# Ledger of designs, part 27: designed miniproteins, single chains

Each design is a single chain, and the fold is of that chain. pLDDT is the mean over its residues in the fold that is shown.

## One batch from the design tools (miniprotein)

Design m916
Fold by ESMFold2-Fast:
Structure m916 (fold): chain A 108 residues (1-108)
Amino acid sequence: ALSAVLAAALESLRGPLTPGNALRVIGAILDPQMVTPAELGPALARLLEISEETTDETVLRLAAELAVALLRDMYRQTGDPRYLRRAEEAERLVEEGRYREAVRLAAE
């Protein structure tokens, strides 16, 4: 099951991107609140769905940045270098403006 903070951030990306919705997503990016392994898969799958449904570049950017933040948080908790590698590869795509590809890579 997703935490309330993570679930709220994901729902904020599906609705109209208001300043309040954007701040909820940014809050989750800055502090994912110790995402669990059980939450990571469902959260990344939802971000992938959002990235495939949206044409809004700001929504795509925030989705990609949230995916990177979740992977980095998992690396901090587990020390598993596979999470760091995926986070760094996805972050490179974000820096290139390739947000949809970044989310897809993160969800692998």
Scores: mean pLDDT 82

Design m917
Fold by ESMFold2-Fast:
Structure m917 (fold): chain A 101 residues (1-101)
Amino acid sequence: NPELRAAAGELYDVLKRAVVEKQVRRDDFAVVYRALRTILRHASEEERVEILAAFIRLTKMTKEFVLNSFPFVEEELVERAYELAKKMTDEEAFAILERYR
């Protein structure tokens, strides 16, 4: 799916720069918001959980922050993703996102 791959690529690039290189740009949140919305529209249920888990692992966002910041994400999806995120490393999270790009 070309739209899923493009959105996953954008998410990977922003997270690598912001989290690893500590270079946060003014519009990064808007890019992440649009990328996640696109991913959730085109991904399967399993892919949504895995990608959102990788995002949560890399950003260290709380469940409350994710639910308040991304109103298109359902609570059940956030709960499943959060539990998966606790079990993965940052390296595994980047590998997940890179696989979808």
Scores: mean pLDDT 85

Design m918
Fold by ESMFold2-Fast:
Parts: C-alpha cells; structure tokens; sequence
Structure m918 (fold): chain A 86 residues (1-86)
C-alpha cells in the first residue's frame, strides 16, 4: 500500500542521517495527500543518493529532482496558506 511505501521511505531517509524521523513526520503532516507525501519522500531519497555523484547524467537527475521538490513544496505551501505565488 502507499502508506507502507511512505513508512519504508521515512525509515530509509532517517537511516541516511539527513533528517530525523520526527522532523520528517512533522513535515509530511503538511501534505494534503499520501500521494504528494510519497512523491516528496522519493525526491528526497533521489537527492540523497545523487548528492555526491560526479556523473553528468546523475547531476542532471539531481537538478531535475531538486526542481521538482521546489515545485512540490511551493504547491503544498500555496494549498496550506490559500495564497498563490505569482
């Protein structure tokens, strides 16, 4: 299930040491859907895995994942605050 995938990704990310599980769960509570929370976690994992990669294709994937993460966070903030960024 989607909730099982979310729990697995939370565990994997906390084990990498980049984010504490409690902080990650608090951030995930801001997401309006489990699907968006899952996308957020998958993007974080991609960024963590590609952070130190020197391959040009992996650098491109890192930049694309970073851009998608920024757009997702912007969408969540807009939905949470009721204000659209121009």
Amino acid sequence: SIKERIEELIRRLSELGDVEEEQLRKLLSLFPSDEEALEFLELLLTLAELENNKDPEDQKRFEEAKKKLEELLKKVVEEKTGKKFK
Scores: mean pLDDT 75

Design m919
Fold by ESMFold2-Fast:
Structure m919 (fold): chain A 114 residues (1-114)
Amino acid sequence: LDALEAAVIAVIRSPGRAELVLPEELRRKLQQSKTLVANLRKVAEEHGASFSVRGTKENPVYVVENERGRVEVDLVSGRVVAEGDPALVADVLLTLLREADVPEELLARIRAAV
């Protein structure tokens, strides 16, 4: 989890396009989440962003995007690509980690670091 904390903080603080790969355990929890899509839509609304599903039917890619930033989430590969708006990127990543049952102590440390 410490390596995940560092990677998430680095992506949020990146001045350009940044990428991380979610561990398989978190990816499985997200794939089983019935609230993930609803919570990603809520984050999009709070940031004046759009939520869309792209990619293929077998490999859907969730996209949260506004004029200032973009986050793409592929739960099959675990690949998350983020660019721009640190507040949007932080809220999307924290939502993914919360839906994957990451401990609140880790979420609090990430919030404090960004």
Scores: mean pLDDT 85

Design m920
Fold by ESMFold2-Fast:
Structure m920 (fold): chain A 83 residues (1-83)
Amino acid sequence: GAKQEAVLKLAREALRTAREGREEYEKLKKDPNADPTKFTAAGLLQSAGVAGGMIAVRRGKELGDEEAIALGQEAIRAGGGKG
């Protein structure tokens, strides 16, 4: 239903955001002259992914949506949280 579709969209967006942040963080780790501002931006994306993932897990549990729970947990792990 519409509520499950909204939670799945949130879970997918959270996972995408966390992965983008992680990818940028890994690139910056290889650069000895990396700008601290870029590390901050990558960290904010990872944090946003974790937050969105946590909401998706909570809402997925309320709706019995196993896909949303799994994607939300993956977003939390990709963002560096405890999934």
Scores: mean pLDDT 86

Design m921
Fold by ESMFold2-Fast:
Structure m921 (fold): chain A 100 residues (1-100)
Amino acid sequence: SMENIEKLKELVEEIKELVEKFLEGKISIDEFNKRVGELHKEIMSLIKDEKIKKKIEDELKALVLYLQEYADTGDEKFAERAKEHLERLEKIVEEYIKKE
């Protein structure tokens, strides 16, 4: 539905904003993980395609993993890997929306 499409776009933008806030030192990794976990549950409730759900889950898990490694090490390579997975997440959602 159009409402589900708009909500899905909003949820992805919220994840992007949370990544930016975390990388800017405005929120802790624990707050990031809590908020992204809630957004993940909401995204999964809006998508009926199991293949798309799995692709989104895989990218979100990778994003969270690399941001946790960045929090633990301060190594910019993990921040760059996290950004790559965020871009892949955005692309999956954009392609899904175009087919609806």
Scores: mean pLDDT 88

Design m922
Fold by ESMFold2-Fast:
Structure m922 (fold): chain A 69 residues (1-69)
Amino acid sequence: MIEETARELVEKIREKAPGISDEDAEEAYRLFLEGLEGTAKAVRLILEKDPSARETVAELAEKIMELRD
């Protein structure tokens, strides 16, 4: 879920940037976890207040998933 996604992001970053320390990688994981949790909460809030935004949210999610590779 969100924790798995944050872990995958850190793994991919370390694969492309092996020069980052373990300490920096753990900090990055925590920041990604917080960011992903914040994004999920924001999406839930938007859909709760305005369900008509559902299609726009789905389109944005697809674009974000493209950044994941």
Scores: mean pLDDT 71

Design m923
Fold by ESMFold2-Fast:
Structure m923 (fold): chain A 100 residues (1-100)
Amino acid sequence: LTPRELAEELVDLATQTALGSIKALGEQAKAKADADPEKREAYIAEFRKKSEDIRRQGAEDARALGAALGLSPAVRDELAARVAAAIDATTEEQLAEIEA
């Protein structure tokens, strides 16, 4: 297992935890929006803000892990981009569910 392969596995595990958090937040936002449709936009805004915070933290954590393992800045940015892309995809899926 190379340092890059180790970083990818650890980032994938952390990403799965972040995706689970976003799904839970999305389910909560949908339940609130369905109970009070007049506030749907406010619940969507709250969900977007929380998802963006998770995205930012996840990307920074991935870069920090890559740095700790001695990976190049380019590889650290690739890991951060991978985390951000996975979070963005799950956030958009949850937004579609809240808006339905």
Scores: mean pLDDT 90

Design m924
Fold by ESMFold2-Fast:
Structure m924 (fold): chain A 84 residues (1-84)
Amino acid sequence: PLSLIENLSQEELLNLIAIDAQIEAGKFSEEEFMKSLGISRSTLNRLLELLKQLDKEEHRKILRLKALNNLSVSEALEILKKMK
């Protein structure tokens, strides 16, 4: 749900986008990702569970707009509405 995206920090947003991109590219390694970002396995597992809850394409677009442009969820939604 969108409320999950609103509660994410900028760091968590960027990490989720990086995880999503690596998974889609077939290049995701939990060990390499943890080492490169300096995050624990428990943090990685939490991020993976959050990503599973954001399974809708619209939620992923909002997540990326918020992460890359430091926008609010409301601002990201307005951009997506204008693109329709």
Scores: mean pLDDT 72

Design m925
Fold by ESMFold2-Fast:
Structure m925 (fold): chain A 86 residues (1-86)
Amino acid sequence: MLENLKKEIESLKKSIELGREIADRLVQAMVDTARELINELKKAGETQVADELEKRLDEAIASGDETALGRVIDEAFRKYAEIKKK
């Protein structure tokens, strides 16, 4: 029945939409985290490192490269941890 198929398609569309909303929120949280870490590096006097990470963050956002975004967060956290532990 076309009616049952239509209901199944609408259910799948709703599931995809919910998944996209969750993904958008996660990407925004990652961007916010990266920006906070970069700002902390700037406050600590690591301006050259912070500027390079900010450029890489902007490039990752512009390209939609979530893998590159993750790498920026990892490197920013690593640099932040280095300056805060000693």
Scores: mean pLDDT 79

Design m926
Fold by ESMFold2-Fast:
Structure m926 (fold): chain A 80 residues (1-80)
Amino acid sequence: MREFEIVTADGSTVTLKVPEDATPEELVALAKEKAGLSDLAVGIAEALVAIAKATGLPLSQETAARIIQAAGELEVALRK
């Protein structure tokens, strides 16, 4: 398994343990369930994953984790 740090809706970080065979969509779902990602952060992450797929960019688990991290950071910034 792999470990990724995810920013939660309250600005804290949670280490997410992910199976090596998890897809980007499964990683977003795991972050929602295990790290308590908000609907806004999930929506941002899902939109970025969809854009990457539409443009033909290869989505590794590292890229998906960075997308989720960026979505969480954006939500924290938007709450100001």
Scores: mean pLDDT 76

Design m927
Fold by ESMFold2-Fast:
Structure m927 (fold): chain A 69 residues (1-69)
Amino acid sequence: MLEEAQARAIAELPPTHARVVRARLEHHPGVGTPPQELAELSGVSPATASRALEAFGELFARAVEEARA
């Protein structure tokens, strides 16, 4: 359920945002990684990394609710 919701959320993200989220999951699973560090790992600005995490959070929450229904 959660893994499937995560995959769905990532699939709905733009490629640049999906790269940031994948970097977080691969290098810092389950921890609050600073946007600056994710920006360095994914080759984007810290602002883009913050926006990617925000968009992922919204999409993931929606996917989890859909999976529970």
Scores: mean pLDDT 74

Design m928
Fold by ESMFold2-Fast:
Structure m928 (fold): chain A 96 residues (1-96)
Amino acid sequence: MFSREEELAMFRRFADYLLKSAEAYLAGDKMESEIYEGIALIIYGLLMRFAPEERRPAIEAAWDTMLDALRAAKETGDLDAMRAQLDAALAALEAA
């Protein structure tokens, strides 16, 4: 099972790949955007597989928040708002 430190490190990587996906999408590189989102999905799959069961609600909440941030950034082009939402989700996960 992942430790809390490993879980948080994996979520930081997940957030980084979602941000890269949004940046690629807004640059017009749809293929690169899909690749980065695909990598993020693999990371989430590993988190759900190897996290303790009691951590799953916090992981799901962080996932939902971060994926909503990606969708909003793709619609609005506001990467600064996305960064703030990703940081807030990571802080909430660390506190959980």
Scores: mean pLDDT 85

Design m929
Fold by ESMFold2-Fast:
Structure m929 (fold): chain A 85 residues (1-85)
Amino acid sequence: SRKRELIREVVKLVEQILKEKGLSPDQLAKLLTEKSKVSYSVAYTIALTAYGRFTFAMTEEILRDVSIETLERLKDAARQLLKEL
């Protein structure tokens, strides 16, 4: 689905930030929340997924009520952080 593909894209960007910038999932979730204005719980779920704590299936279930627009904002925020950090 479109939402599944978008979650995968956001997780991939977040995983790259964690690897390249040496941030913890909590630190990255806070930065994502500040830049995207998406809730900390949503950002932290994505960060934990990138860190390997959640499977994609678990993440899809947790984020089932999260809109595509919200995920697009997270993707844009992650892309910007990767460039800025």
Scores: mean pLDDT 84

Design m930
Fold by ESMFold2-Fast:
Structure m930 (fold): chain A 96 residues (1-96)
Amino acid sequence: MEVEMYVATVTVELPKSSTQAEIDKVIQLIREAAEEAGVEVVGIRVLDSGKIQTVLRSRSRAAVEEAVRLIKERMEEMGYKARSGPIAREVVPEKP
């Protein structure tokens, strides 16, 4: 059987002068926002360009929208620029 899931990618841009501690703090805030919204963090990737790319997934579109909103709000409070791609609907195999 297959289940509908909703997926969004959020990209946070950090200055190239950012320390590992600042990168770790951004990742922690992303994970905390996803947990608060009830959304799965599928993956987090730190790019050489100083961008942190996060893939979020949930059965609830509203939960993904809330996670994206919380991440953007928290990143903007820290002075970082955050952007999101469109929320996509994916069909995934149901876990046994």
Scores: mean pLDDT 80

Design m931
Fold by ESMFold2-Fast:
Structure m931 (fold): chain A 71 residues (1-71)
Amino acid sequence: LEEAEKEVEEAKERLRRAEEEAKRLIEEAKETGTPLEESKAGMLGLAMVTEAWVEVRKAEKKLEEVKKKLE
């Protein structure tokens, strides 16, 4: 249980860092006057946040499965 909780915390920390990095890439793309959908940096930023979000969801599912097994 403790290990699964730690994985969720670590996944959320990675998501937070991915969001900060993506925010910088998106802001950079906007300041260059390039639409996000045409900006490689903007597209990469969106992909990073999506990947981190998937990791958080996987960790949360694992935590719930561990909780159910302890019943």
Scores: mean pLDDT 73

Design m932
Fold by ESMFold2-Fast:
Structure m932 (fold): chain A 60 residues (1-60)
Amino acid sequence: MDLEKAEEYARDTADALGLSPEQREQVVEHARKLAEAGASLDDVQREAHRLASKLRQQQE
């Protein structure tokens, strides 16, 4: 339920930013762990976007 929404948002965010498959998995894993810890959807969305943006800056 909430885990599926967190994972879908994380994948969509990573794909929109053009992340590699490995970087996408990092964003999905991070979002899943936040949702498992009881984070709100808003918190998951904010943290997923933050991590994805950071990873994009490191991509060559």
Scores: mean pLDDT 79

Design m933
Fold by ESMFold2-Fast:
Structure m933 (fold): chain A 73 residues (1-73)
Amino acid sequence: SLEEEIGLVLRAIGDIITLEWINEGKLPNMSEEEKEKVIEEARRTIEELKRLGSELGSKLIPELEELIEKVES
């Protein structure tokens, strides 16, 4: 549905922004447990975007995967 697509895209954008801020050191007070939660939520977003199969979703997946890798390293 359109509502599902909009919801997933907005979640993905939010996840990207949060992961970028973590990677750039803009959230210095965030605990390791909070970072792990953000990563787990982003991974769930990736799986939902893969299920959706939209063109926009497909473009967001590589960015999410790259940012997760950067935050985990």
Scores: mean pLDDT 86

Design m934
Fold by ESMFold2-Fast:
Structure m934 (fold): chain A 100 residues (1-100)
Amino acid sequence: DRVRELLRKALEILKKKLEEVKDTFNEKEKEGVEKILEALELQLEHPGDKAALEEAQRLAEEGLSLLSEEAKKILEEAAEEAVEEVRPEAEKAYEELEKE
């Protein structure tokens, strides 16, 4: 499934970017990032599982509550970069599917 594979790649890129910025945060914000990383891992390991999605959402909300506004902006930028990194591959996959 090409769409699922592209979503997985975007989440893996986001996870890597969050792990890279984690060391620049204070201890409380690091705990927040760790909860968000756990949420991403649940989605990567259990795609389409409703219980995993609900737990991931809860962990993400708890993680975000531990972040400053500045840290939240850094996470937003990381998410935007992850989407942009997979965009050309997603567009090419769509074009290849439409040509069949």
Scores: mean pLDDT 76

Design m935
Fold by ESMFold2-Fast:
Structure m935 (fold): chain A 61 residues (1-61)
Amino acid sequence: MEEELERVRERGEEKLTEFSVEALSGISSAVAKVLLKNPELAEEAKELEEKGKKKAEELLA
């Protein structure tokens, strides 16, 4: 019984991780699509990438 509850928790965590990866993938795809249509926005995209990197580093610290 407790083992069953632990398995449910483990699967919940796995699904949450999967959701996060899928969300990140979606954002990445959208950015790539915008860049393909508007290469002029490459500079703006670079700035956003730098910002995202800093935020991720801060969150992981």
Scores: mean pLDDT 63

Design m936
Fold by ESMFold2-Fast:
Structure m936 (fold): chain A 89 residues (1-89)
Amino acid sequence: RRAALRAEGAAADLAAARAALEELRELIEEMKENGVTPELERKGVVRLVAAELLLIALEFLAGADHPEVQALRKELEELKKEFDKIVEE
């Protein structure tokens, strides 16, 4: 089933992507405060994959050149680097 090609739909998808990035950020902060556990690492991977899939779908539907989409992609890449850094150290 295809979603409607409406600006309201794109705004909802943007909000969902922002929420997914915020959940990932919150988990990274939790890992920084309480240390890295296998459960938190697994949860982080799940949240990272969910955010990546939402952003890929948004890039496909709204265009990768959209300013808000570019900002979300940049934030996701920064969060990926932070997650990798805390897990590896």
Scores: mean pLDDT 76

Design m937
Fold by ESMFold2-Fast:
Structure m937 (fold): chain A 109 residues (1-109)
Amino acid sequence: GPLSEEARKLLREAEELLKQAEKLIKQGKYKEAVKLLNRALDLLARALRLAAEAKDVESLRRVIELAKRVIELALEVGKKDPSLLLESIGLVLRAIGLIIDAELELEKL
């Protein structure tokens, strides 16, 4: 339905931001990567709300997968630029929160 279609669009946009963030990390542009990771998390949070309302199991699982990818990229940023360690921790905690919320929504279905 329309909610699932909007959730999937947001998930595709989040995935593209994660690919761009990975490229920025490879280039040593860690602060710019952090900005994209935060934007991806904002899109994932919106996709989670829409997917939960639509009872879209596939989109809820995709939120979990992309949030796990945010954790991997955030940890790489913190490892390569220790001055961004607090920002990295913040991204990891936000992503863990989305994983927990998505898993709880899946348990209701």
Scores: mean pLDDT 94

Design m938
Fold by ESMFold2-Fast:
Structure m938 (fold): chain A 61 residues (1-61)
Amino acid sequence: MEEKLKKARETARFSIRMALSRGLSRDKALEIAVQSVQFGYGLSPEEAEKIAKEELERILK
């Protein structure tokens, strides 16, 4: 479980950075990261959103 969550966080972080590098908004970057983590790792929408938001905050701070 921990290894899967670690990879999900790395995927979210990568998706956010790629979206922001393409000039997309923070909201759109978050949306893309949530979808990537949810469908890529079979997480619930709530867990995927939590992970994506946490990784977005880390990138911005």
Scores: mean pLDDT 81

Design m939
Fold by ESMFold2-Fast:
Structure m939 (fold): chain A 67 residues (1-67)
Amino acid sequence: MSLVELLELAGFGERAPAIAAALERIGDDLEKARRTLMEEFGLDEERAELALALYVAHRTGEEQDVP
């Protein structure tokens, strides 16, 4: 249940590792993360929001073990 695996299951495919790495490096700055996903990875707003939602869920599950 890695972030990369979640992104792959959500349809980000071959870009999943790069997106996961970028999200991990940005950390808690979700505004910057969303902007980076749209500008550097060329994701539509909807796909950027999906990637952020998966990242937040992964982080929340890691720190507080919530679904």
Scores: mean pLDDT 76

Design m940
Fold by ESMFold2-Fast:
Structure m940 (fold): chain A 88 residues (1-88)
Amino acid sequence: SPFERAAQLAVEMGQEIYKAYQEVSGNEDALKQLDKLASEFDKTLQEFGDRLRAAQNVAQQQQILDEFEKRAEDAKKKLKKIVEEAKA
């Protein structure tokens, strides 16, 4: 279901953020960027969770999920860049 897929993406992103914190430990600039990314993604989770619950049918839920998947992918790209720059 769209709810199950959204939950899977949320768990996956949370795990990737947690791992990134461990990988950049001791780098204050990277940690600050991760804090901002994590905060922004928490807001995204609340926004899309509310939208999924408000959806009137499965087609609307799928459209909302598609938007959430794109937002999660963009967040993953930003996360990867923060980690790569911290290791350089």
Scores: mean pLDDT 87

Design m941
Fold by ESMFold2-Fast:
Structure m941 (fold): chain A 103 residues (1-103)
Amino acid sequence: MEEALALLNEGLRAYAAGDLETAIAKLSQAAELLEKELGPDSVETALALMALGVVLADAGDTEKAIEYLRKAIAGLQAALAREPSEEIQEQLALTQAKLQELE
């Protein structure tokens, strides 16, 4: 968990600096670790996949961006079904809006 969150923060920091290659690498590692520790339908995994999708869209890889955003939506929907949360509903709405922007 701590390692996955550190990778997530490193990826987001790289994205803010315009280093898309490093951002994709770090966010991919974070998503993989979070999926292993918490499962594919955890909020944390979904948020890492959402961030990865956004960075991929900015890098011009629209097809992969759509793939990861759809995975994030599925994870957020699964999390919301187990644990109804206004915060999860807001994250789901934002992820759906980003996917709609790319389609």
Scores: mean pLDDT 83

Design m942
Fold by ESMFold2-Fast:
Structure m942 (fold): chain A 106 residues (1-106)
Amino acid sequence: MEAEIEAAGEKARKLAEEAGKDEETIELMELAAEAQVAIYHILSLSDEPEVKKRIEELARRMEEAIRNRDIEEARRVLEELKRLLEEVKADPSAKPAPSSSFSKLS
């Protein structure tokens, strides 16, 4: 749920503040935590390979943004993840294939 994403960000922010991190690092850690929860939720809703590839791309971009301390790019990646999450929620299309059990027991 969206509330879980925000809660993860708040927790990461508090941990970073307690660790004495600078403000930019605190924001990046908050964004990274929110992105991680969003990814987890998307993967729980969709088994589609294209969705997984998009998540891998966005996760890589988030890691790069954190390394470069690029808050704007990190925010953009999080926004794309939230958009993907809403898309998957609106039309998950992930019915268990009615014939995925046709793989012979063996």
Scores: mean pLDDT 75

Design m943
Fold by ESMFold2-Fast:
Structure m943 (fold): chain A 86 residues (1-86)
Amino acid sequence: SLREERLEIELEAGAIETAMATIVVSAKKVDEEFAKELAKKADEIRALIDQALALADTDPAAARALLAEIRKKLEEVLKKAKEVEE
């Protein structure tokens, strides 16, 4: 059902947002300037999540595909954060 698919999309979006917030907080402990760059990327990811949520009711497949792309961006951010922190 659309309600069930919407819930799954919302849960995935929430997981991405939580992971992103954790990465930014961790980065601030090591490199304040890098954390500012990550916060900017976090804003971009939040905008993409809003787009995915808007698609959830009309095209759940497209919403899930967009969330998968957002997840890849999050993994790239995590990799860069680990490189800075060593």
Scores: mean pLDDT 80

Design m944
Fold by ESMFold2-Fast:
Structure m944 (fold): chain A 93 residues (1-93)
Amino acid sequence: AAADAAFTLLVQGSIAAKQQQYAAAIALYKKAIALAPTSAIAATALYNLGTALAKQGKYQAAIAAYNKAIALNPSSSFTAAAKANIAAAKANL
């Protein structure tokens, strides 16, 4: 199913990010989001995408990804971290 494929891509992206392969992680997260754009998987992938973009110094893109993650799942466990990361990214602009 699309959700199973999206979850697999999210996991692969997370593994790439742990290896500091941020370009590969970003590509995998974008594929996960495309497969299930309104899912909790997409919300998590958007949050992880924001973090990977921030690691590359792409602060405006990171802020946009975090805001989309919060909008899609405002009650998620990552919401407080996403808000803090938005503030940190804005300080680097």
Scores: mean pLDDT 87

Design m945
Fold by ESMFold2-Fast:
Order: structure tokens, then sequence, then C-alpha cells
Structure m945 (fold): chain A 64 residues (1-64)
């Protein structure tokens, strides 16, 4: 659906920024794999990791 495509696009863009902030590739790929239905990760675990990553972005916003 359009909502799914938009969510994926926004998620990818935010992940790229977090990668530039020093979040390891391995952690980012684990979250992405979870969203694709990798049985090693649940969707809820992927969402939880994404929320923690958003907190990192919020921390950078506080700086400027």
Amino acid sequence: SLAEKRFDELFEKRIEKLKSLGVPDEEIEAVRAGLRGDPRYTLEEAVEAFKKILEKINEEKKKN
C-alpha cells in the first residue's frame, strides 16, 4: 500500500541519518531485517529499536 511504501521510505531516510551519527551498520541492518519478517527479529523488536534510534536523533536536535 502507499502507507507501507511511505513508511519504508521515511524509515530508510532516518536510518541513513542515524548511520551518519555513528549507529553501527549491524544494528541498522538488524532492524531492517526484522521489518522484512526475518524470524530472528519480531516487528515489535524492530519498532523498539527504531524508537531508541529516534531518541538519538532527538538528542542531536537539542545541540542545534
Scores: mean pLDDT 63

Design m946
Fold by ESMFold2-Fast:
Structure m946 (fold): chain A 57 residues (1-57)
Amino acid sequence: GAVPRLVRTESTLEERTFPRPPVPLGSDEAREQGARLGEEMLELYRREQERIRERLA
């Protein structure tokens, strides 16, 4: 029979704030490398913006 579905109107923002439990990949090294790369890319992006500003100035 037809069942009325409960539409989820929950704030997805809360789930975005709370990180999900990490999926076991079996290698801790891969996770650490991923985290380090992310941080390094963030710094690279910041330096690139600074370089552009100086070049324009």
Scores: mean pLDDT 59

Design m947
Fold by ESMFold2-Fast:
Structure m947 (fold): chain A 67 residues (1-67)
Amino acid sequence: LEEEEKEHLEKLEELNRKSREVEERLRKEGKYREGVLESASLAVEGIGHAVEAVVNRRERERLERER
């Protein structure tokens, strides 16, 4: 059970890392910076919130099971 949880967290971290990499590359390239960088930043933030929500949900589920 703990091993499965670790694997899920690792996959979520990889997804979050890739999203940040895309944002960083757009910043470094300077291409389409005004419109596209803002759009990419919002997308990365959205993915970050989704990842955090899943992590928080699993942590709460675990705490509830230990009751």
Scores: mean pLDDT 64

Design m948
Fold by ESMFold2-Fast:
Structure m948 (fold): chain A 76 residues (1-76)
Amino acid sequence: SSLEKKIREEQKRVKEAYEEAVKNGFDPKYLAKVLEEAIELGEYLKELLLSQGNEEGAAFTEKLIEELKKELEKIK
């Protein structure tokens, strides 16, 4: 499905952002990019879980997204 393709592409972006962060000693700019990509991946995963009727998994994923957003705000 188109959603599964978006998830695969976003997983790749998270990995690439993480590799750049490692290369740059987790400088806040690169760490922010990792968090931004992880948040986007989380949103797609939440959509997938809801489409499967997994309301509990979607709610848990939403809580993780909110935690990532709070971490991103700390480094802005």
Scores: mean pLDDT 87

Design m949
Fold by ESMFold2-Fast:
Structure m949 (fold): chain A 73 residues (1-73)
Amino acid sequence: SARETARAIVERMAALPREELEALLAAAREALASLTDASEEELRRAELAIRALEAVLAGDLEAAVEALLAAAA
């Protein structure tokens, strides 16, 4: 299911070193800030993906799963 896939992704992300997660979050924020021709839907999905990374860093894995599911909808 989509929820099982999202949870597997979140669990894999949570297994990464904190420094790597922080680097990924910084890179994702920079990429979003550098977008010049993104649609509103593309921006929404990117913001939800960033929210998922932030939730993993905060230890809120359920919030990360919900953010990934929202991004996929």
Scores: mean pLDDT 84

Design m950
Fold by ESMFold2-Fast:
Structure m950 (fold): chain A 67 residues (1-67)
Amino acid sequence: VMKEIEEIVKDLPPSVREVVLSIAKSLVQAGHEELALEAARLGAELARKGASEDEIVDALAEFLERA
């Protein structure tokens, strides 16, 4: 699962990549592997659309609250 997450974020700017990886690692550690993959995909999509680190963190928090 971490390998798939790393592949999803590999082409993102380093700062954004670290934020998404940090969140995903926390979810994997908590046993939420599927949620971690979904969060990584969402973070990568937002980053490709030009979202800032703060915007990505806020969006992922909202996503996780609904999950």
Scores: mean pLDDT 79

